Designed miniproteins, single chains. Designs and how they scored, part 45

Each design is a single chain, and the fold is of that chain. pLDDT is the mean over its residues in the fold that is shown.

## One batch from the design tools (miniprotein)

Design m1547
Fold by ESMFold2-Fast:
Structure m1547 (fold): chain A 68 residues (1-68)
Amino acid sequence: PVLSLAEVERRVREIKELARRDPEAARERFLELLAEVDASRPQWSPEERARADRLLEEALAFIGRLEE
């Protein structure tokens, strides 16, 4: 199944909330999302890909800060 950007946004919000309590579990969810996003990229516009990249970058940075 191809992910929509709305689904990516929802999952990023869930990952950020999880990261506050369990950064390791959040990282696992992030890797799952990353694989699904990569599979969905060919179906997206360049603007949609750029949006997804920004959302993933935000999630990864958020997790990294909490692992400090």
Scores: mean pLDDT 83

Design m1548
Fold by ESMFold2-Fast:
Structure m1548 (fold): chain A 93 residues (1-93)
Amino acid sequence: SALEAEIEAALRAEAERNPDEVTLEELRERYRLMREINEIVTPIAEYIKANQDEELRAEVNKLLKELHEALKNKDEKKKEEYLERLRKLAEEV
């Protein structure tokens, strides 16, 4: 699609701008992961909004912060652990 082509062009441009810091493959992986996280978090966020569940909001925010640190540190094991916890929360709402 036109949007997918535009996203690919943007990722390629970013990789070319910072070739020593990030590869095109790493940017594609980050984009795919961000999309996956959004798909998992969306139903949880809608549940929190509808039920004003402050405890669940705090838990999700903590998991997202820990997931962000795992991604920054390239810790694949912790990344998958936190993603699995988020998926389980999504199944419970």
Scores: mean pLDDT 77

Design m1549
Fold by ESMFold2-Fast:
Structure m1549 (fold): chain A 116 residues (1-116)
Amino acid sequence: SLKEELDKLAEELERIVSEIRAHLQAGNAAAGYDDTEAPSGVLREVIELAERAAKLARQAYTDPSAAKELVEIGEKARELLEKYRPNVSPDSPLAQLAYRALEAVVRAGEVAKKLL
């Protein structure tokens, strides 16, 4: 069901955000390695979008306003995914987690759109 898909996406997003935070907290040299402006600036926005998307995904099935906001966040995540991807270091664990988060937010928005 769409509700089960949204609940699973919320769990996935929360897990990815936890992994990003754990990696940053560990002070891993790889986390600060990418001196390109685009990946470092995008990471904060990715975390914020993923956290908001997880919360909205749980509400979207019963709340049309949450579904509409999740669609809008999904669109923003798609734009960031396209912008971020060309500048990502393939050896950065944070960059890989950010991609997974953005892809999950996009998927959540697509599922929410089916509710409208």
Scores: mean pLDDT 77

Design m1550
Fold by ESMFold2-Fast:
Structure m1550 (fold): chain A 68 residues (1-68)
Amino acid sequence: MLEEKKEELQKLALRVILESLAAGASLDEAIARAKEVLRQLKETADEVTKEAIDEVISSLRAAPSAPA
């Protein structure tokens, strides 16, 4: 299901971000690397998985800026 794939991809993106930060990357660089990994997965993914990847990439664009 799209939602289940989206959750898995969000966890993958978060793990890539944390690993990149641990390797000395900035937060912006870590997020960029996570997006790159998702784009690479998209190259070999089915249509449903591609949609989930696009939604996760869009979600990663949402800055941690509080809506206030």
Scores: mean pLDDT 74

Design m1551
Fold by ESMFold2-Fast:
Structure m1551 (fold): chain A 71 residues (1-71)
Amino acid sequence: MTARELADALRAATEGILDSPVDGLTLTTEVREEDGRVVVTIDLTEGPASRAEAAARLAALADELDRRAAE
C-alpha cells in the first residue's frame, strides 16, 4: 500500500466516524510487519474522547502521509 492509498483509506474512515451517532470514541493504533507487509491496525471503542477529536486525529495522520508522498 502506498502512502497515498493509506491516506485515502484514513480519510474514508474519518467520514464514517463523523457520520456515526456515537459521541465518544477511543482510538488505538498499532503498526506491525507481517509476511513482508506493513500492517496498520486501528481499534475504535466507545470512550470519553469526542467523535470529533478521533476524526481530527485520523485526518491529521492522513495529511501527514499525503505530505510525505508529495515531497
Scores: mean pLDDT 65

Design m1552
Fold by ESMFold2-Fast:
Structure m1552 (fold): chain A 87 residues (1-87)
Amino acid sequence: SKEEVLEEIERLVREYFERNPDASERVRELVERAAELARKLLEGEISYEEFLEGIRRIINELSALGDDASADLIGQMAQLVADYLAA
């Protein structure tokens, strides 16, 4: 269900910040923005194209900040959403 996908995303975000408690405010903001894009897509508030464009920009900014681990997290979130929509 979409609720299970959202719960899994919340779990991944929580576990990431538990492992990375010193993550910058900007990294936290970008990760939270990605989770919100996933919620909006699953609730029908944005298109899949808008979601992918937003995720791409977030991943690029996180990588530019040198935070490949959070960029990988966002990639995992996007894959969970894609797998749900393909089912």
Scores: mean pLDDT 86

Design m1553
Fold by ESMFold2-Fast:
Structure m1553 (fold): chain A 75 residues (1-75)
Amino acid sequence: SQQQQNVAVIRAADMLVGELDEQQRQQVLQQVRQQHGPQTAQLTGQLIDQGLASEAARDAVLAQAQAIVDAQRAA
């Protein structure tokens, strides 16, 4: 769903900005899995991996997360 995609993008952006170590990253992914399900956790992990592999991908995730937050605040 769009809500699950939005959650995955926001959580991935938070983890990329937070400079979480591997243990903290695994704990957050487990929380996402418990709260939002395994597909949302998998998407969150994929977005983090993309952001760590490429500055352009990182910037895209952060920009998308900001757009989602701005839209939610405007509503």
Scores: mean pLDDT 82

Design m1554
Fold by ESMFold2-Fast:
Structure m1554 (fold): chain A 61 residues (1-61)
Amino acid sequence: SSAAQAELEALYAEMRALVERYRAGEVSEDELDARTRELLARMAAILAAEPDTPVPALRIP
């Protein structure tokens, strides 16, 4: 569970970084879509294997 939590948090952080890079114009819309699908598939696999893994919360200050 600790390993699954750490991987999920890393994937979530990568997703946030990807969105930020898209907003900065560093990645195309097609690249964002492809990478987002890849990351979501990995997150889904973790949650399917260990459904009680806490998901990282979005914090809007």
Scores: mean pLDDT 78

Design m1555
Fold by ESMFold2-Fast:
Structure m1555 (fold): chain A 97 residues (1-97)
Amino acid sequence: TIYLPPGKVTIRIYAKTEDAHVEVYVNGKLVADVTVGAGEYKDVSFDLKAGDVRTVTVKVKSGTASVTLLLNGELVDTLALDMKAGETVTVTLVGVD
């Protein structure tokens, strides 16, 4: 669990050497189903307000992907490096004032 001030949360998915197919869920709802090209990244963003609880799940369907967490464009954490097909990372974000 990560406690954050209110702001724009961005989940950045990076595919370094091969294309990756990735699903992103927020509170169990599919919010993005994306193919990230080799050497590219894709961003999935949402607003976090004080009192919000957001469980983010990133599932790699194919390829290899790395996942980073940004708040207002600034790096907060690296959630996972070089996730392989079938791997999942989950983080719970809590908005605090």
Scores: mean pLDDT 88

Design m1556
Fold by ESMFold2-Fast:
Order: C-alpha cells, then sequence, then structure tokens
Structure m1556 (fold): chain A 68 residues (1-68)
C-alpha cells in the first residue's frame, strides 16, 4: 500500500480531478492530461521525497483550478 503522505497526495489529486474535470473546457483538456501525467510520475516515483510528492499534488490541483 502507499505510505500516508502518498495516500494523502493521491486523495488530494483525485478529489480535485473529480470536482474540476467537468469544468475544464475541451480545448484545455490536453494540457490538463499532461499535468496529470507529470504529477502521476512523481507520485509513482519510489525515490521521490514526501515534500516532492505533496508539491506535485498541490501543483496539479493549482493547474486544474487555473484551467477550469
Amino acid sequence: MLDEVRREATELATSALKELWDKIPEEKREEALEAIRRASEVLADREASNEEILRAARELVEKLRELA
């Protein structure tokens, strides 16, 4: 199972996606998917620090809010 920090980061990202995805215009969805891909790489990286994991999740949420 994911550790506590990784679980929190994943929940934060998933919650934001659930709330914001339908608000993102079709033309911006490719940019949103790219942001999701980048965050997912950090969240899946076994060498990533807790700080990097939380930062990636926060940056994804911020980007999704910007695009919505």
Scores: mean pLDDT 79

Design m1557
Fold by ESMFold2-Fast:
Structure m1557 (fold): chain A 74 residues (1-74)
Amino acid sequence: SPLLEEALRRELRVLEADRDQGLLDDDEVRRLDAIRARYEAGDPDLRALMREAIDLSTRLGIRLIVEGVDKVTK
């Protein structure tokens, strides 16, 4: 699906921007890198990749709420 592929590219770009801002921990960076590597390798399961990207974004959001606002500015 072209729509799903564009949505996945956009989600990965947002996560990569968060990584560049220092918001992701080492585990989250590894998870993001794994999703990107699978996408670049031509993994046909775009739905699974999108689910993993959304899961990562959700977990990042929860962690940042729990850790407090001050840590999101790094």
Scores: mean pLDDT 82

Design m1558
Fold by ESMFold2-Fast:
Structure m1558 (fold): chain A 79 residues (1-79)
Amino acid sequence: SEMEELRKKFEEALKKAGEKAELYEKIADLILAGLSQKQIGERLGLSQATVSRYIREMLKMLEVKDKDELSRVTMAYLF
């Protein structure tokens, strides 16, 4: 199924992220919760620019175009 493929994509991206895996999971969860990049930065103690860079890296690794698609992939992984 498409959901199974999306779940595997997220799992593979986390394996490639290595030491950043926990950070990427936290960022993905906060995006799914509807937080802005500024709010995510405030929550995680990161600058908005750093959050923006990590989101860009995550979009590239998952081969998705935007945060809406990232949220769908995250939902498939978590649920």
Scores: mean pLDDT 82

Design m1559
Fold by ESMFold2-Fast:
Structure m1559 (fold): chain A 87 residues (1-87)
Amino acid sequence: SMVEEIKKKAEELIEEAKELLKKALEVAKKTGSKGLAEGAEKVAKEVIELAKKAIELAEKDKEKAEELLKEAEKKLEYLKERLKPLD
C-alpha cells in the first residue's frame, strides 16, 4: 500500500541520514572542519524530523506525508553531494 511505501521510504531516509552524519563527523574530525560537522548535524536532524512526521501522517494525510518525504530526500541529497568529494 502507499502507506507502507511511505513508512518504508521514511525509515530508509532516517537510516541514511544517520549513516551520512557518522561519515561527515569522521571527515570533520580528520580535517578539523567544525563547519562540516555543524552543517551535517543540522541537515541530518532536519531529515530525521521530516521523515518522522511523514510516518505520523502516512495514514491521516498521505499527500502531506509524500511532500515531507520529498523535502527530506532533497535535503539528504544536498548533504550527500557535499560529502562526495571527500570520499
Scores: mean pLDDT 84

Design m1560
Fold by ESMFold2-Fast:
Structure m1560 (fold): chain A 105 residues (1-105)
Amino acid sequence: MGKEFLLRIIFLQKVHETSTAYAIGTVLKDVVSKDVDSLQQQYNQIGDQAKKLGFGNFFDRQYKSSLDYAQQLKDQGKYDVLKQQYDKSVKGIDILDEELKRLES
């Protein structure tokens, strides 16, 4: 039975994508502001799940790493790179959410 391991891996990938999207969204708030409130709710929900499952430290590190990365790119004026990464992470959340639902069924 590798199903429990696969669910854990996909969950941690969703933690990474959600943390990345929210961190970049806050840095790019003037460009993506309409989506930030929804991302904040998703980030809080997955954070609560991660803490309950014992991955609170991983969740906190992912967010901090994503913030540091987003701020570094912003300071370099690389807004196009940030926007591309934001769009990729937002799409990744949806894909991973569908995959988790499929495996839990």
Scores: mean pLDDT 80

Design m1561
Fold by ESMFold2-Fast:
Structure m1561 (fold): chain A 60 residues (1-60)
Amino acid sequence: MEEKLKAAGVSAIGVSQMPDGQWAVAGLAYDAAAGAYRPVAVKIAPKEEAEKLKERMEKL
């Protein structure tokens, strides 16, 4: 996953809580034409797993 995110030009990681207690972890790539980040990969996981994923993706 991390290797694919690097290849897709991911420059930021977003994490958002869902109503059921799950967390969405998104790899975000900057879109210069829009002046904003766009999601290129999303994974749904429990909070603890999502936090570990975010930490690993930020360190790559």
Scores: mean pLDDT 67

Design m1562
Fold by ESMFold2-Fast:
Structure m1562 (fold): chain A 83 residues (1-83)
Amino acid sequence: SMEEAKKRAEEAAKQALAAAQKLIEKLIRAGKVDEAIQFAKELEPLVEKTAQAIREGDYEEAEKLAKELLKKVKEAEKAFEAE
C-alpha cells in the first residue's frame, strides 16, 4: 500500500541520516574535522535526490535512494576505520 511504502521510505531515510550523523560526530571527535566536512558535502546530492523523491510521492525511489545513502555511509565508515 502507499502508506506502507511511505513508512518504509521514512524509516530508511531516518536510518541513513542517523548513520551519517553518527559517522560525522565520530570523525569530529577523532580530530578529523576536514574529513567530516568533505564527507557531508559528498552526501548532499544523494540527500537532495531522496528529499525530491519524497516530495514527489515516489516512495519506492525514496526508499531505494535512502538505502544507497546508508550503503555509502557504511562504506565510508569502513574506509575511515582502515585509516
Scores: mean pLDDT 86

Design m1563
Fold by ESMFold2-Fast:
Structure m1563 (fold): chain A 73 residues (1-73)
Amino acid sequence: SPIAQKIQKLQDIIAANRAALETLRKQAEELEAKYKATGDVDDETKALFLRLMAGSIETVIEHLEKKIQELQS
């Protein structure tokens, strides 16, 4: 159905965004671990920016998931 095709497309977009989110979180964790070992404030600042970007992507995913729920209702 046309609705099923729209849901599939939204699911594909969510999957891509979840993959990006996992990459950003992993990079942030590595920088946070480096900061704990060295005290390098550049690593802390970079980790904070990556965490903020991850939060923005999470908000996008939540919006798209709500859209799927509306289409399934």
Scores: mean pLDDT 90

Design m1564
Fold by ESMFold2-Fast:
Structure m1564 (fold): chain A 56 residues (1-56)
Amino acid sequence: SEEERKERVERIKKELEYAKKHLPDDVFNDWFDTRIAIAEKEGEEEIVEVIKKYRE
């Protein structure tokens, strides 16, 4: 549903913010790439775009 999608996006944004704040840049970049790969494998195109946009 739309609401479930919005909640998932918000959770991912919080995960990204937490990781960026607490991880060294190299570790964050590896984690970030892994998170994108997982979302791509699961067919979550909107989530992939959200994660990619966060880095910009």
Scores: mean pLDDT 78

Design m1565
Fold by ESMFold2-Fast:
Structure m1565 (fold): chain A 74 residues (1-74)
Amino acid sequence: MILDLEIDAGVHMIAAGVYELQGDLKAALEHLEKALEYITKVIELDPNNQAALNMKRALEERIEELRREIRERE
């Protein structure tokens, strides 16, 4: 169900936030990428879901920013 996919995405976004707070950027990135997978599936099932489209954009931006931070620290 779309709701189940949205809940799974939300759980991974919360986990990513916790890992970011702890400084574990690689774990945070892994959870954001999982959230993006779930949101992409929501969009595949409902292409006009504005909430999901907005969340995908926000997740892609956050993932790119976090990847940049990881690269700068390596």
Scores: mean pLDDT 83

Design m1566
Fold by ESMFold2-Fast:
Structure m1566 (fold): chain A 61 residues (1-61)
Amino acid sequence: MKLTDEEKVEVAKYARDAVDGKNADESLEKIREIFEKAGVDADAVRAQVEASIAYNRALAA
């Protein structure tokens, strides 16, 4: 991925928050913005994070 180390840390933080159900929609939006600015395949990463969130939310129900 063509991300700076700082951007990678931000993506990891938002991805974790999204998986934990903490501001999930905002976290996914932030991840998408970072990836879009960096010119990486944001859709592939977003789909993976969304699947993780859905799985955790289904278990928490």
Scores: mean pLDDT 67

Design m1567
Fold by ESMFold2-Fast:
Structure m1567 (fold): chain A 94 residues (1-94)
Amino acid sequence: SALEEKLKELKEFLEKVLKEHRDKLSTEERLMIQLMIWELEELIKNKASKEEVIKALEGMIARLEELLATAPEENKPVLQEIIEKLREVKEFAE
């Protein structure tokens, strides 16, 4: 489905962030992104409904916004970009 393709693209984006920013990201930031990757894999595997996808993305956005509040200034741009990508996929799912 088109939504499944968007979830796969989002997962690939997060994997690229982990690879490119590994040395810059804190352990907590890396773990949060890794957990989101695994959650996206589960949504894809289980062929999650549109409503389940929206709820999961809202949870990811909330967790990232909380992390962003205490993140080092240098890491805020990449975390903000992730939040923006999550919102784009959520709006697509709606």
Scores: mean pLDDT 88

Design m1568
Fold by ESMFold2-Fast:
Structure m1568 (fold): chain A 65 residues (1-65)
Amino acid sequence: MAAEKERAQREIARLAEEKGLEVLSTEGDRIRVGLKDRSLEREIGAAMVMIKAAVEGLTVEVELL
């Protein structure tokens, strides 16, 4: 479970970097991502939800900057 959470956090961070987003924090079971362009929210949101659903207890927060 811990290794799966770390893998999911790394994958979310990688997706954020690919889309030009900023990883604001990664603490325990929580990851926060900053989004400057609202049009990209729909494209990345689905992918992040799928990753979160695969790992119980992981919290993903997307903030509009």
Scores: mean pLDDT 66

Design m1569
Fold by ESMFold2-Fast:
Structure m1569 (fold): chain A 104 residues (1-104)
Amino acid sequence: SAEEERIKKIVENNEKKAAELIAEALALPPGSKEARRKLTLLEAMATTLVIYLYILEKINAPQSVINYVKSKLIKILDDIIAVAEKLGDAATAEALRQMKEAVE
């Protein structure tokens, strides 16, 4: 459907933007304010993707589409968890692990 294709494009665009932010955050010193700002943006992106996954499930999207978005989201969450752990942000890392468990 047009809605499914729209959501897939949003997920793909967010995957590219998340990968860029993750690389930038991992290159910065753990104590930097800029690294923490990038982590906050990554958390917001992860939350948005969870909402889109929920929408796909509610509209009874094909299981193949749901599985595709889930696989992308799980990979993004794993990468953001690694960033949070590098920055010593245990609370954010735990919140992201709970988010990952909810979508698995």
Scores: mean pLDDT 85

Design m1570
Fold by ESMFold2-Fast:
Structure m1570 (fold): chain A 99 residues (1-99)
Amino acid sequence: SELEEEAQREAERLEADPSTTDQEVADFAVRYLLSLGRPALAEAVRLALKIIRGEDVEESLAKLGLLQVELGYKSVEEVIEMLREAGYEEAAELLEKAI
């Protein structure tokens, strides 16, 4: 589609520019996902940016984990185990309380 062609060109432009920020990449991805009617994936991108920036890391990881479960990519048990193995005990506890 024309939208996919425009998205491909913009993605290539952002990747080729060494001054491109994580925020610009995230903003592009969010706009594209929303245009496809995929708000849960757009939210996952926003949460991933927070984690990369060290902002509300435990809460953001718990919310991203919950989205993975809700979208059917992972089981609750798999996400909780991954978080604990990575040392994010608070995120694992937040996810357990959310279900």
Scores: mean pLDDT 81

Design m1571
Fold by ESMFold2-Fast:
Structure m1571 (fold): chain A 99 residues (1-99)
Amino acid sequence: MKKAAEAVAAAVKAFAEALAKQGKITPEEAEAAGPRVKALLEKLSKADKETQIEGLQKMKEDMQQLLDLAKSDPSFPQEVVEKAEQAIKALQEEIEKLK
């Protein structure tokens, strides 16, 4: 779980920082995004197995949407794409371990 939480937090932080540079969110909102997602995943890690699988699957879907958006918009740095791909892989590995 820790590896997946760290990977997702890194992807969300990079994405939020890119949005802040575009003026779409505040720098304060960007700074809070990673820690908030990490806290949500930490809470999820304390849930039952079925709830963890469902939550991780939803997070993977959210990361896929983030990745698709970052790939479609050249204003997003390549780092956002790379971190989102790493987050998706880490989430998939965690889901497979829980089955």
Scores: mean pLDDT 82

Design m1572
Fold by ESMFold2-Fast:
Structure m1572 (fold): chain A 116 residues (1-116)
Amino acid sequence: SLEDEVVELLKDKSPIAQQAAVSAVRHGYAKEVIEKAREQGRLKEVLDALIGAILGVAYRMAELAGNEATVKRLKEAIKELSPLGQKAFEKAREIKAPPGTTLDEAVKVAEEVYKE
Protein backbone atom coordinates (compact mmCIF):
# COMPACT_ATOMS: atom_id res chain seq x y z
CA SER A 1 0.00 0.00 0.00
CA LEU A 2 1.04 3.66 -0.24
CA GLU A 3 1.14 3.83 3.57
CA ASP A 4 3.49 0.80 3.71
CA GLU A 5 5.79 2.35 1.06
CA VAL A 6 5.89 5.65 3.00
CA VAL A 7 6.65 3.95 6.36
CA GLU A 8 9.46 1.88 4.75
CA LEU A 9 10.95 5.01 3.10
CA LEU A 10 10.95 6.83 6.48
CA LYS A 11 12.03 3.92 8.73
CA ASP A 12 15.23 5.77 9.79
CA LYS A 13 13.28 8.92 10.75
CA SER A 14 11.83 9.76 14.18
CA PRO A 15 8.37 8.41 15.15
CA ILE A 16 7.09 12.01 15.00
CA ALA A 17 8.13 12.35 11.33
CA GLN A 18 6.66 8.91 10.51
CA GLN A 19 3.34 9.88 12.20
CA ALA A 20 3.22 13.15 10.24
CA ALA A 21 3.72 11.27 6.94
CA VAL A 22 1.04 8.67 7.83
CA SER A 23 -1.39 11.52 8.68
CA ALA A 24 -0.73 13.00 5.22
CA VAL A 25 -1.31 9.63 3.45
CA ARG A 26 -4.66 9.28 5.29
CA HIS A 27 -5.73 12.84 4.33
CA GLY A 28 -7.86 12.73 1.15
CA TYR A 29 -6.32 15.66 -0.73
CA ALA A 30 -2.75 15.01 0.48
CA LYS A 31 -3.02 11.38 -0.72
CA GLU A 32 -3.86 12.71 -4.22
CA VAL A 33 -0.82 15.05 -4.14
CA ILE A 34 1.43 12.18 -2.95
CA GLU A 35 0.15 9.82 -5.70
CA LYS A 36 0.91 12.42 -8.41
CA ALA A 37 4.40 13.05 -6.99
CA ARG A 38 5.06 9.28 -6.84
CA GLU A 39 4.17 8.96 -10.56
CA GLN A 40 6.74 11.74 -11.26
CA GLY A 41 9.48 10.01 -9.17
CA ARG A 42 9.29 12.78 -6.54
CA LEU A 43 7.80 10.84 -3.61
CA LYS A 44 10.64 11.68 -1.18
CA GLU A 45 10.43 15.43 -1.95
CA VAL A 46 6.65 15.64 -1.45
CA LEU A 47 6.93 13.69 1.84
CA ASP A 48 9.72 16.02 3.02
CA ALA A 49 7.45 19.04 2.35
CA LEU A 50 4.40 17.41 3.99
CA ILE A 51 6.34 16.34 7.10
CA GLY A 52 7.86 19.83 7.44
CA ALA A 53 4.50 21.61 7.07
CA ILE A 54 2.66 19.28 9.48
CA LEU A 55 5.42 19.70 12.10
CA GLY A 56 5.31 23.49 11.57
CA VAL A 57 1.59 23.65 12.32
CA ALA A 58 2.05 21.30 15.31
CA TYR A 59 4.84 23.58 16.61
CA ARG A 60 2.63 26.68 16.26
CA MET A 61 -0.26 24.98 18.11
CA ALA A 62 2.07 23.79 20.89
CA GLU A 63 3.42 27.36 21.34
CA LEU A 64 -0.12 28.78 21.54
CA ALA A 65 -1.06 26.11 24.12
CA GLY A 66 2.10 26.78 26.20
CA ASN A 67 3.15 23.14 25.79
CA GLU A 68 6.92 23.53 26.30
CA ALA A 69 7.58 19.75 26.30
CA THR A 70 6.00 19.33 22.83
CA VAL A 71 7.84 22.44 21.50
CA LYS A 72 11.16 20.89 22.65
CA ARG A 73 10.40 17.52 21.00
CA LEU A 74 9.36 19.22 17.75
CA LYS A 75 12.60 21.31 17.74
CA GLU A 76 14.54 18.01 17.90
CA ALA A 77 12.46 16.50 15.05
CA ILE A 78 12.97 19.52 12.73
CA LYS A 79 16.76 18.93 12.82
CA GLU A 80 16.08 15.75 10.77
CA LEU A 81 14.28 17.74 8.03
CA SER A 82 15.72 18.21 4.55
CA PRO A 83 16.14 21.83 3.32
CA LEU A 84 12.76 21.49 1.56
CA GLY A 85 11.16 20.21 4.77
CA GLN A 86 12.69 23.06 6.79
CA LYS A 87 11.29 25.59 4.27
CA ALA A 88 7.82 24.03 4.61
CA PHE A 89 8.17 24.01 8.43
CA GLU A 90 9.07 27.73 8.61
CA LYS A 91 6.20 28.71 6.29
CA ALA A 92 3.66 26.49 8.11
CA ARG A 93 4.61 27.72 11.63
CA GLU A 94 3.32 31.18 10.59
CA ILE A 95 -0.21 29.85 9.85
CA LYS A 96 -3.03 31.46 11.84
CA ALA A 97 -5.60 28.75 11.07
CA PRO A 98 -8.67 28.01 13.27
CA PRO A 99 -8.51 24.80 15.35
CA GLY A 100 -9.63 21.77 13.33
CA THR A 101 -8.31 23.06 9.96
CA THR A 102 -4.59 22.81 10.80
CA LEU A 103 -3.90 19.63 8.75
CA ASP A 104 -5.71 21.08 5.68
CA GLU A 105 -3.62 24.27 5.94
CA ALA A 106 -0.39 22.26 6.41
CA VAL A 107 -1.15 20.26 3.23
CA LYS A 108 -1.71 23.49 1.25
CA VAL A 109 1.64 24.92 2.45
CA ALA A 110 3.43 21.64 1.62
CA GLU A 111 2.01 21.63 -1.93
CA GLU A 112 3.08 25.28 -2.49
CA VAL A 113 6.64 24.59 -1.26
CA TYR A 114 6.87 21.29 -3.21
CA LYS A 115 5.79 22.99 -6.48
CA GLU A 116 8.41 25.77 -6.12
Scores: mean pLDDT 80

Design m1573
Fold by ESMFold2-Fast:
Structure m1573 (fold): chain A 98 residues (1-98)
Amino acid sequence: EEVTAETNKEAAELLAEAGENVGTKVIVEEEVKVTPDKTETIKFEGVVIKYGERKGNRESIAMKGKTTTSSGEVIEGVRPVIADADDKEKIKVTIVKP
């Protein structure tokens, strides 16, 4: 089963759920502020390696996978994924449930 969250609040809730199950496949599409007047959309596809933390309305997990930048560059590695319900930048999260 695939579950997609398209609001930042729902994305934070899905990251918390995914963080409970190491190995869960997660696909993230996030707007990243590169400069005050410029945003880019990046895509990250990978698996959960651990839950990070909760701070207020912000949830984080650590993932291992591939980041695709707006220019099409692919970067493999481990990175944090953060969703904050109060952020202006949009995050879209899809998890593949067992």
Scores: mean pLDDT 76

Design m1574
Fold by ESMFold2-Fast:
Structure m1574 (fold): chain A 116 residues (1-116)
Amino acid sequence: DQMIQDALAKIKEVEERKKNGEIGVDTLIEMIENTKSPIFRLYLTGEALELTEGDEKVLEELLEISKKNNDEDTKKFVEAVLEAVRKGDENRLKMLIEIAKTWGPLLRGIERAEKE
């Protein structure tokens, strides 16, 4: 699957840049806005949520970007996180951030399975 392979290559680049301290929230938002890959966009959204711990302003920007890209999956995920933040549901917010943290490992697992 070329789409998964392309997303995984970009994810590897983001992980290397994170090790060098080159990835902040503004960089993640710019990458989310400019990517045409829905898989990579979802991964970057998870990274932004982890880094900002569900900051409402960042969530509102991510929601606008997902709407502009007609990305229903990312939109629904961001809407769920934003609802948890606005309702003060700390347990749900923590759970959604933990789910987002699994995107990178999950995609690497899929790549390994496709090579076997």
Scores: mean pLDDT 75

Design m1575
Fold by ESMFold2-Fast:
Structure m1575 (fold): chain A 87 residues (1-87)
Amino acid sequence: SKLDEVEALMKELYHRALELNDEETVALIEEIGRELRAKLAKAKSEEEKLEIMLEYSRKLLDRVKEIRPELSAFVDELLARLEEIEE
């Protein structure tokens, strides 16, 4: 499903942060992930869940790019793949 594809992209970001021992990016992913889970718990449809997942995934990717400019190329690749999933 599109939800599974978005989740897979976010797992790739999480694994990259772990490989780099980037505790700040890991903490950011966990914080935004908590907000995301709270919103998803209130969602009433698959369409609403996808909209929430896309919104929070973009928010997370934008924030990672701001705090880790050296990851910009990797983040831009994930953003491009996220746009393909939305279509």
Scores: mean pLDDT 85

Design m1576
Fold by ESMFold2-Fast:
Structure m1576 (fold): chain A 67 residues (1-67)
Amino acid sequence: MEEEDLTDLLIEKVREKFGPEVAEKIYDLIKNKKKSLDEIAKEAGISRETLREIVNEAVEEFLKQKE
């Protein structure tokens, strides 16, 4: 249960797709404001579906490293 590693992977994927400004905003919302996924997506200006896909990509990558 390494939420920090998963968060780092998520932020890397967001940075690749939307740039560092969006990635930093999402990171701040996760770490400091503990918002829901929907609130984070809205504040960052991306759809929940898009954020969910990025989360799934980060989780898949994390799990493959653990296998």
Scores: mean pLDDT 73

Design m1577
Fold by ESMFold2-Fast:
Structure m1577 (fold): chain A 81 residues (1-81)
Amino acid sequence: MIKDSYKNQILGKSDPEASELEIATAILELRPDFSLEEVQRVIEFLKKTPEPKDFIVPVLLRSSSVEEFLKELEKLPALEE
């Protein structure tokens, strides 16, 4: 379950867009080894791109850490909305 502190902290550092909270939840559920700081790194990336979600989940599942996740996203050609 998502905790309110996680939602408020992540939203407060990112856009006040509810979709980011759902992404943070999905990230933590798929990769529970991620810390709040690591989840924020992913959200900062998503903050720059409004709709990369269709490929983010498969990349997240392939990665063993947030660093690898971000490196994999860098390989993808052209982010789309």
Scores: mean pLDDT 58

Design m1578
Fold by ESMFold2-Fast:
Structure m1578 (fold): chain A 70 residues (1-70)
Amino acid sequence: NSELEEKAQLVAETLYYLRIKPEKIADIITLEAQGDDLALGVNLVGSLKVKKNERKQLAELVQKKYNQLL
């Protein structure tokens, strides 16, 4: 899914730039985080029009791409 991979790259770069800890990525993208991390996740999935059923797959792709930036 090329479109989801492009979204994952943008999200990974954004989270890396914001210095988000890698262990927080899954909860942010799946909207299972709390407080400011939840607000960040809501803004990211909303602005990129990520469907609810795509969030888990996006989280896995974001984690992979984020680890490549380390």
Scores: mean pLDDT 87

Design m1579
Fold by ESMFold2-Fast:
Structure m1579 (fold): chain A 100 residues (1-100)
Amino acid sequence: SKEEVLLEFVEEAKKIVLEAIEKSKTEPPQKVAEEARKKLEELRRKYIEEYPELREDIDMIFTYFATFLKEIAENPDLPEEERKKAAENLEKTLKEQIKK
C-alpha cells in the first residue's frame, strides 16, 4: 500500500541518519553528512523509480531527513543523544502524518 511504502522509506532514511550521527563522532561531520546525503539521494531515486505516483510524499520525507543531515555538518558540537532524540521525533512525526 501507499502507506506501507512511505513508512518503509521513513525507516530506511532514519537508518542513514542514525549511521551518520554515529560516524560523526570519529569522522569529519561535513564529510559524513555529504556521504549520508548521497545515500539518501540514492534511496529517494530507488523509491521514486518503483513508485513514481508517490514522488511528492517521498520528496517531502527526503527534504526533512536531508535538512537533518545538514544540521550534523553545521552544528557538530550538538550532543549525540540530542541528535538521536531529534531523529526519533522526526520518524514519529512523519509516521503520524503518513497514517492520516
Scores: mean pLDDT 84

Design m1580
Fold by ESMFold2-Fast:
Structure m1580 (fold): chain A 99 residues (1-99)
Amino acid sequence: MFEELPEEVKRLLEEVAENLRKIADHEKDPRKSSGLYGMALVALVMADRASRDDAASTAQGALLAAQDILENKDTVSDETLELAKRVLENAQEALKLLA
């Protein structure tokens, strides 16, 4: 019942966590910033201690958050858009490895 995550999935979730934290640092809305910091912390914890299902759910959440930022690109900086693209790419790759 306890399976170790593939090392590549762990690395991708750690990168998702770092990039979400950087997006949160640039977010002007304190509620959105707090939510992004919370999501980054969850991704970091799940990178170390997740089941495959928990890792997949975490990656899906990060993917949806990145898509929301990219769809609202007129409300964010170019730096936030580049970070959101990295979160999207890393979350998509993690989901492919977990499928």
Scores: mean pLDDT 82

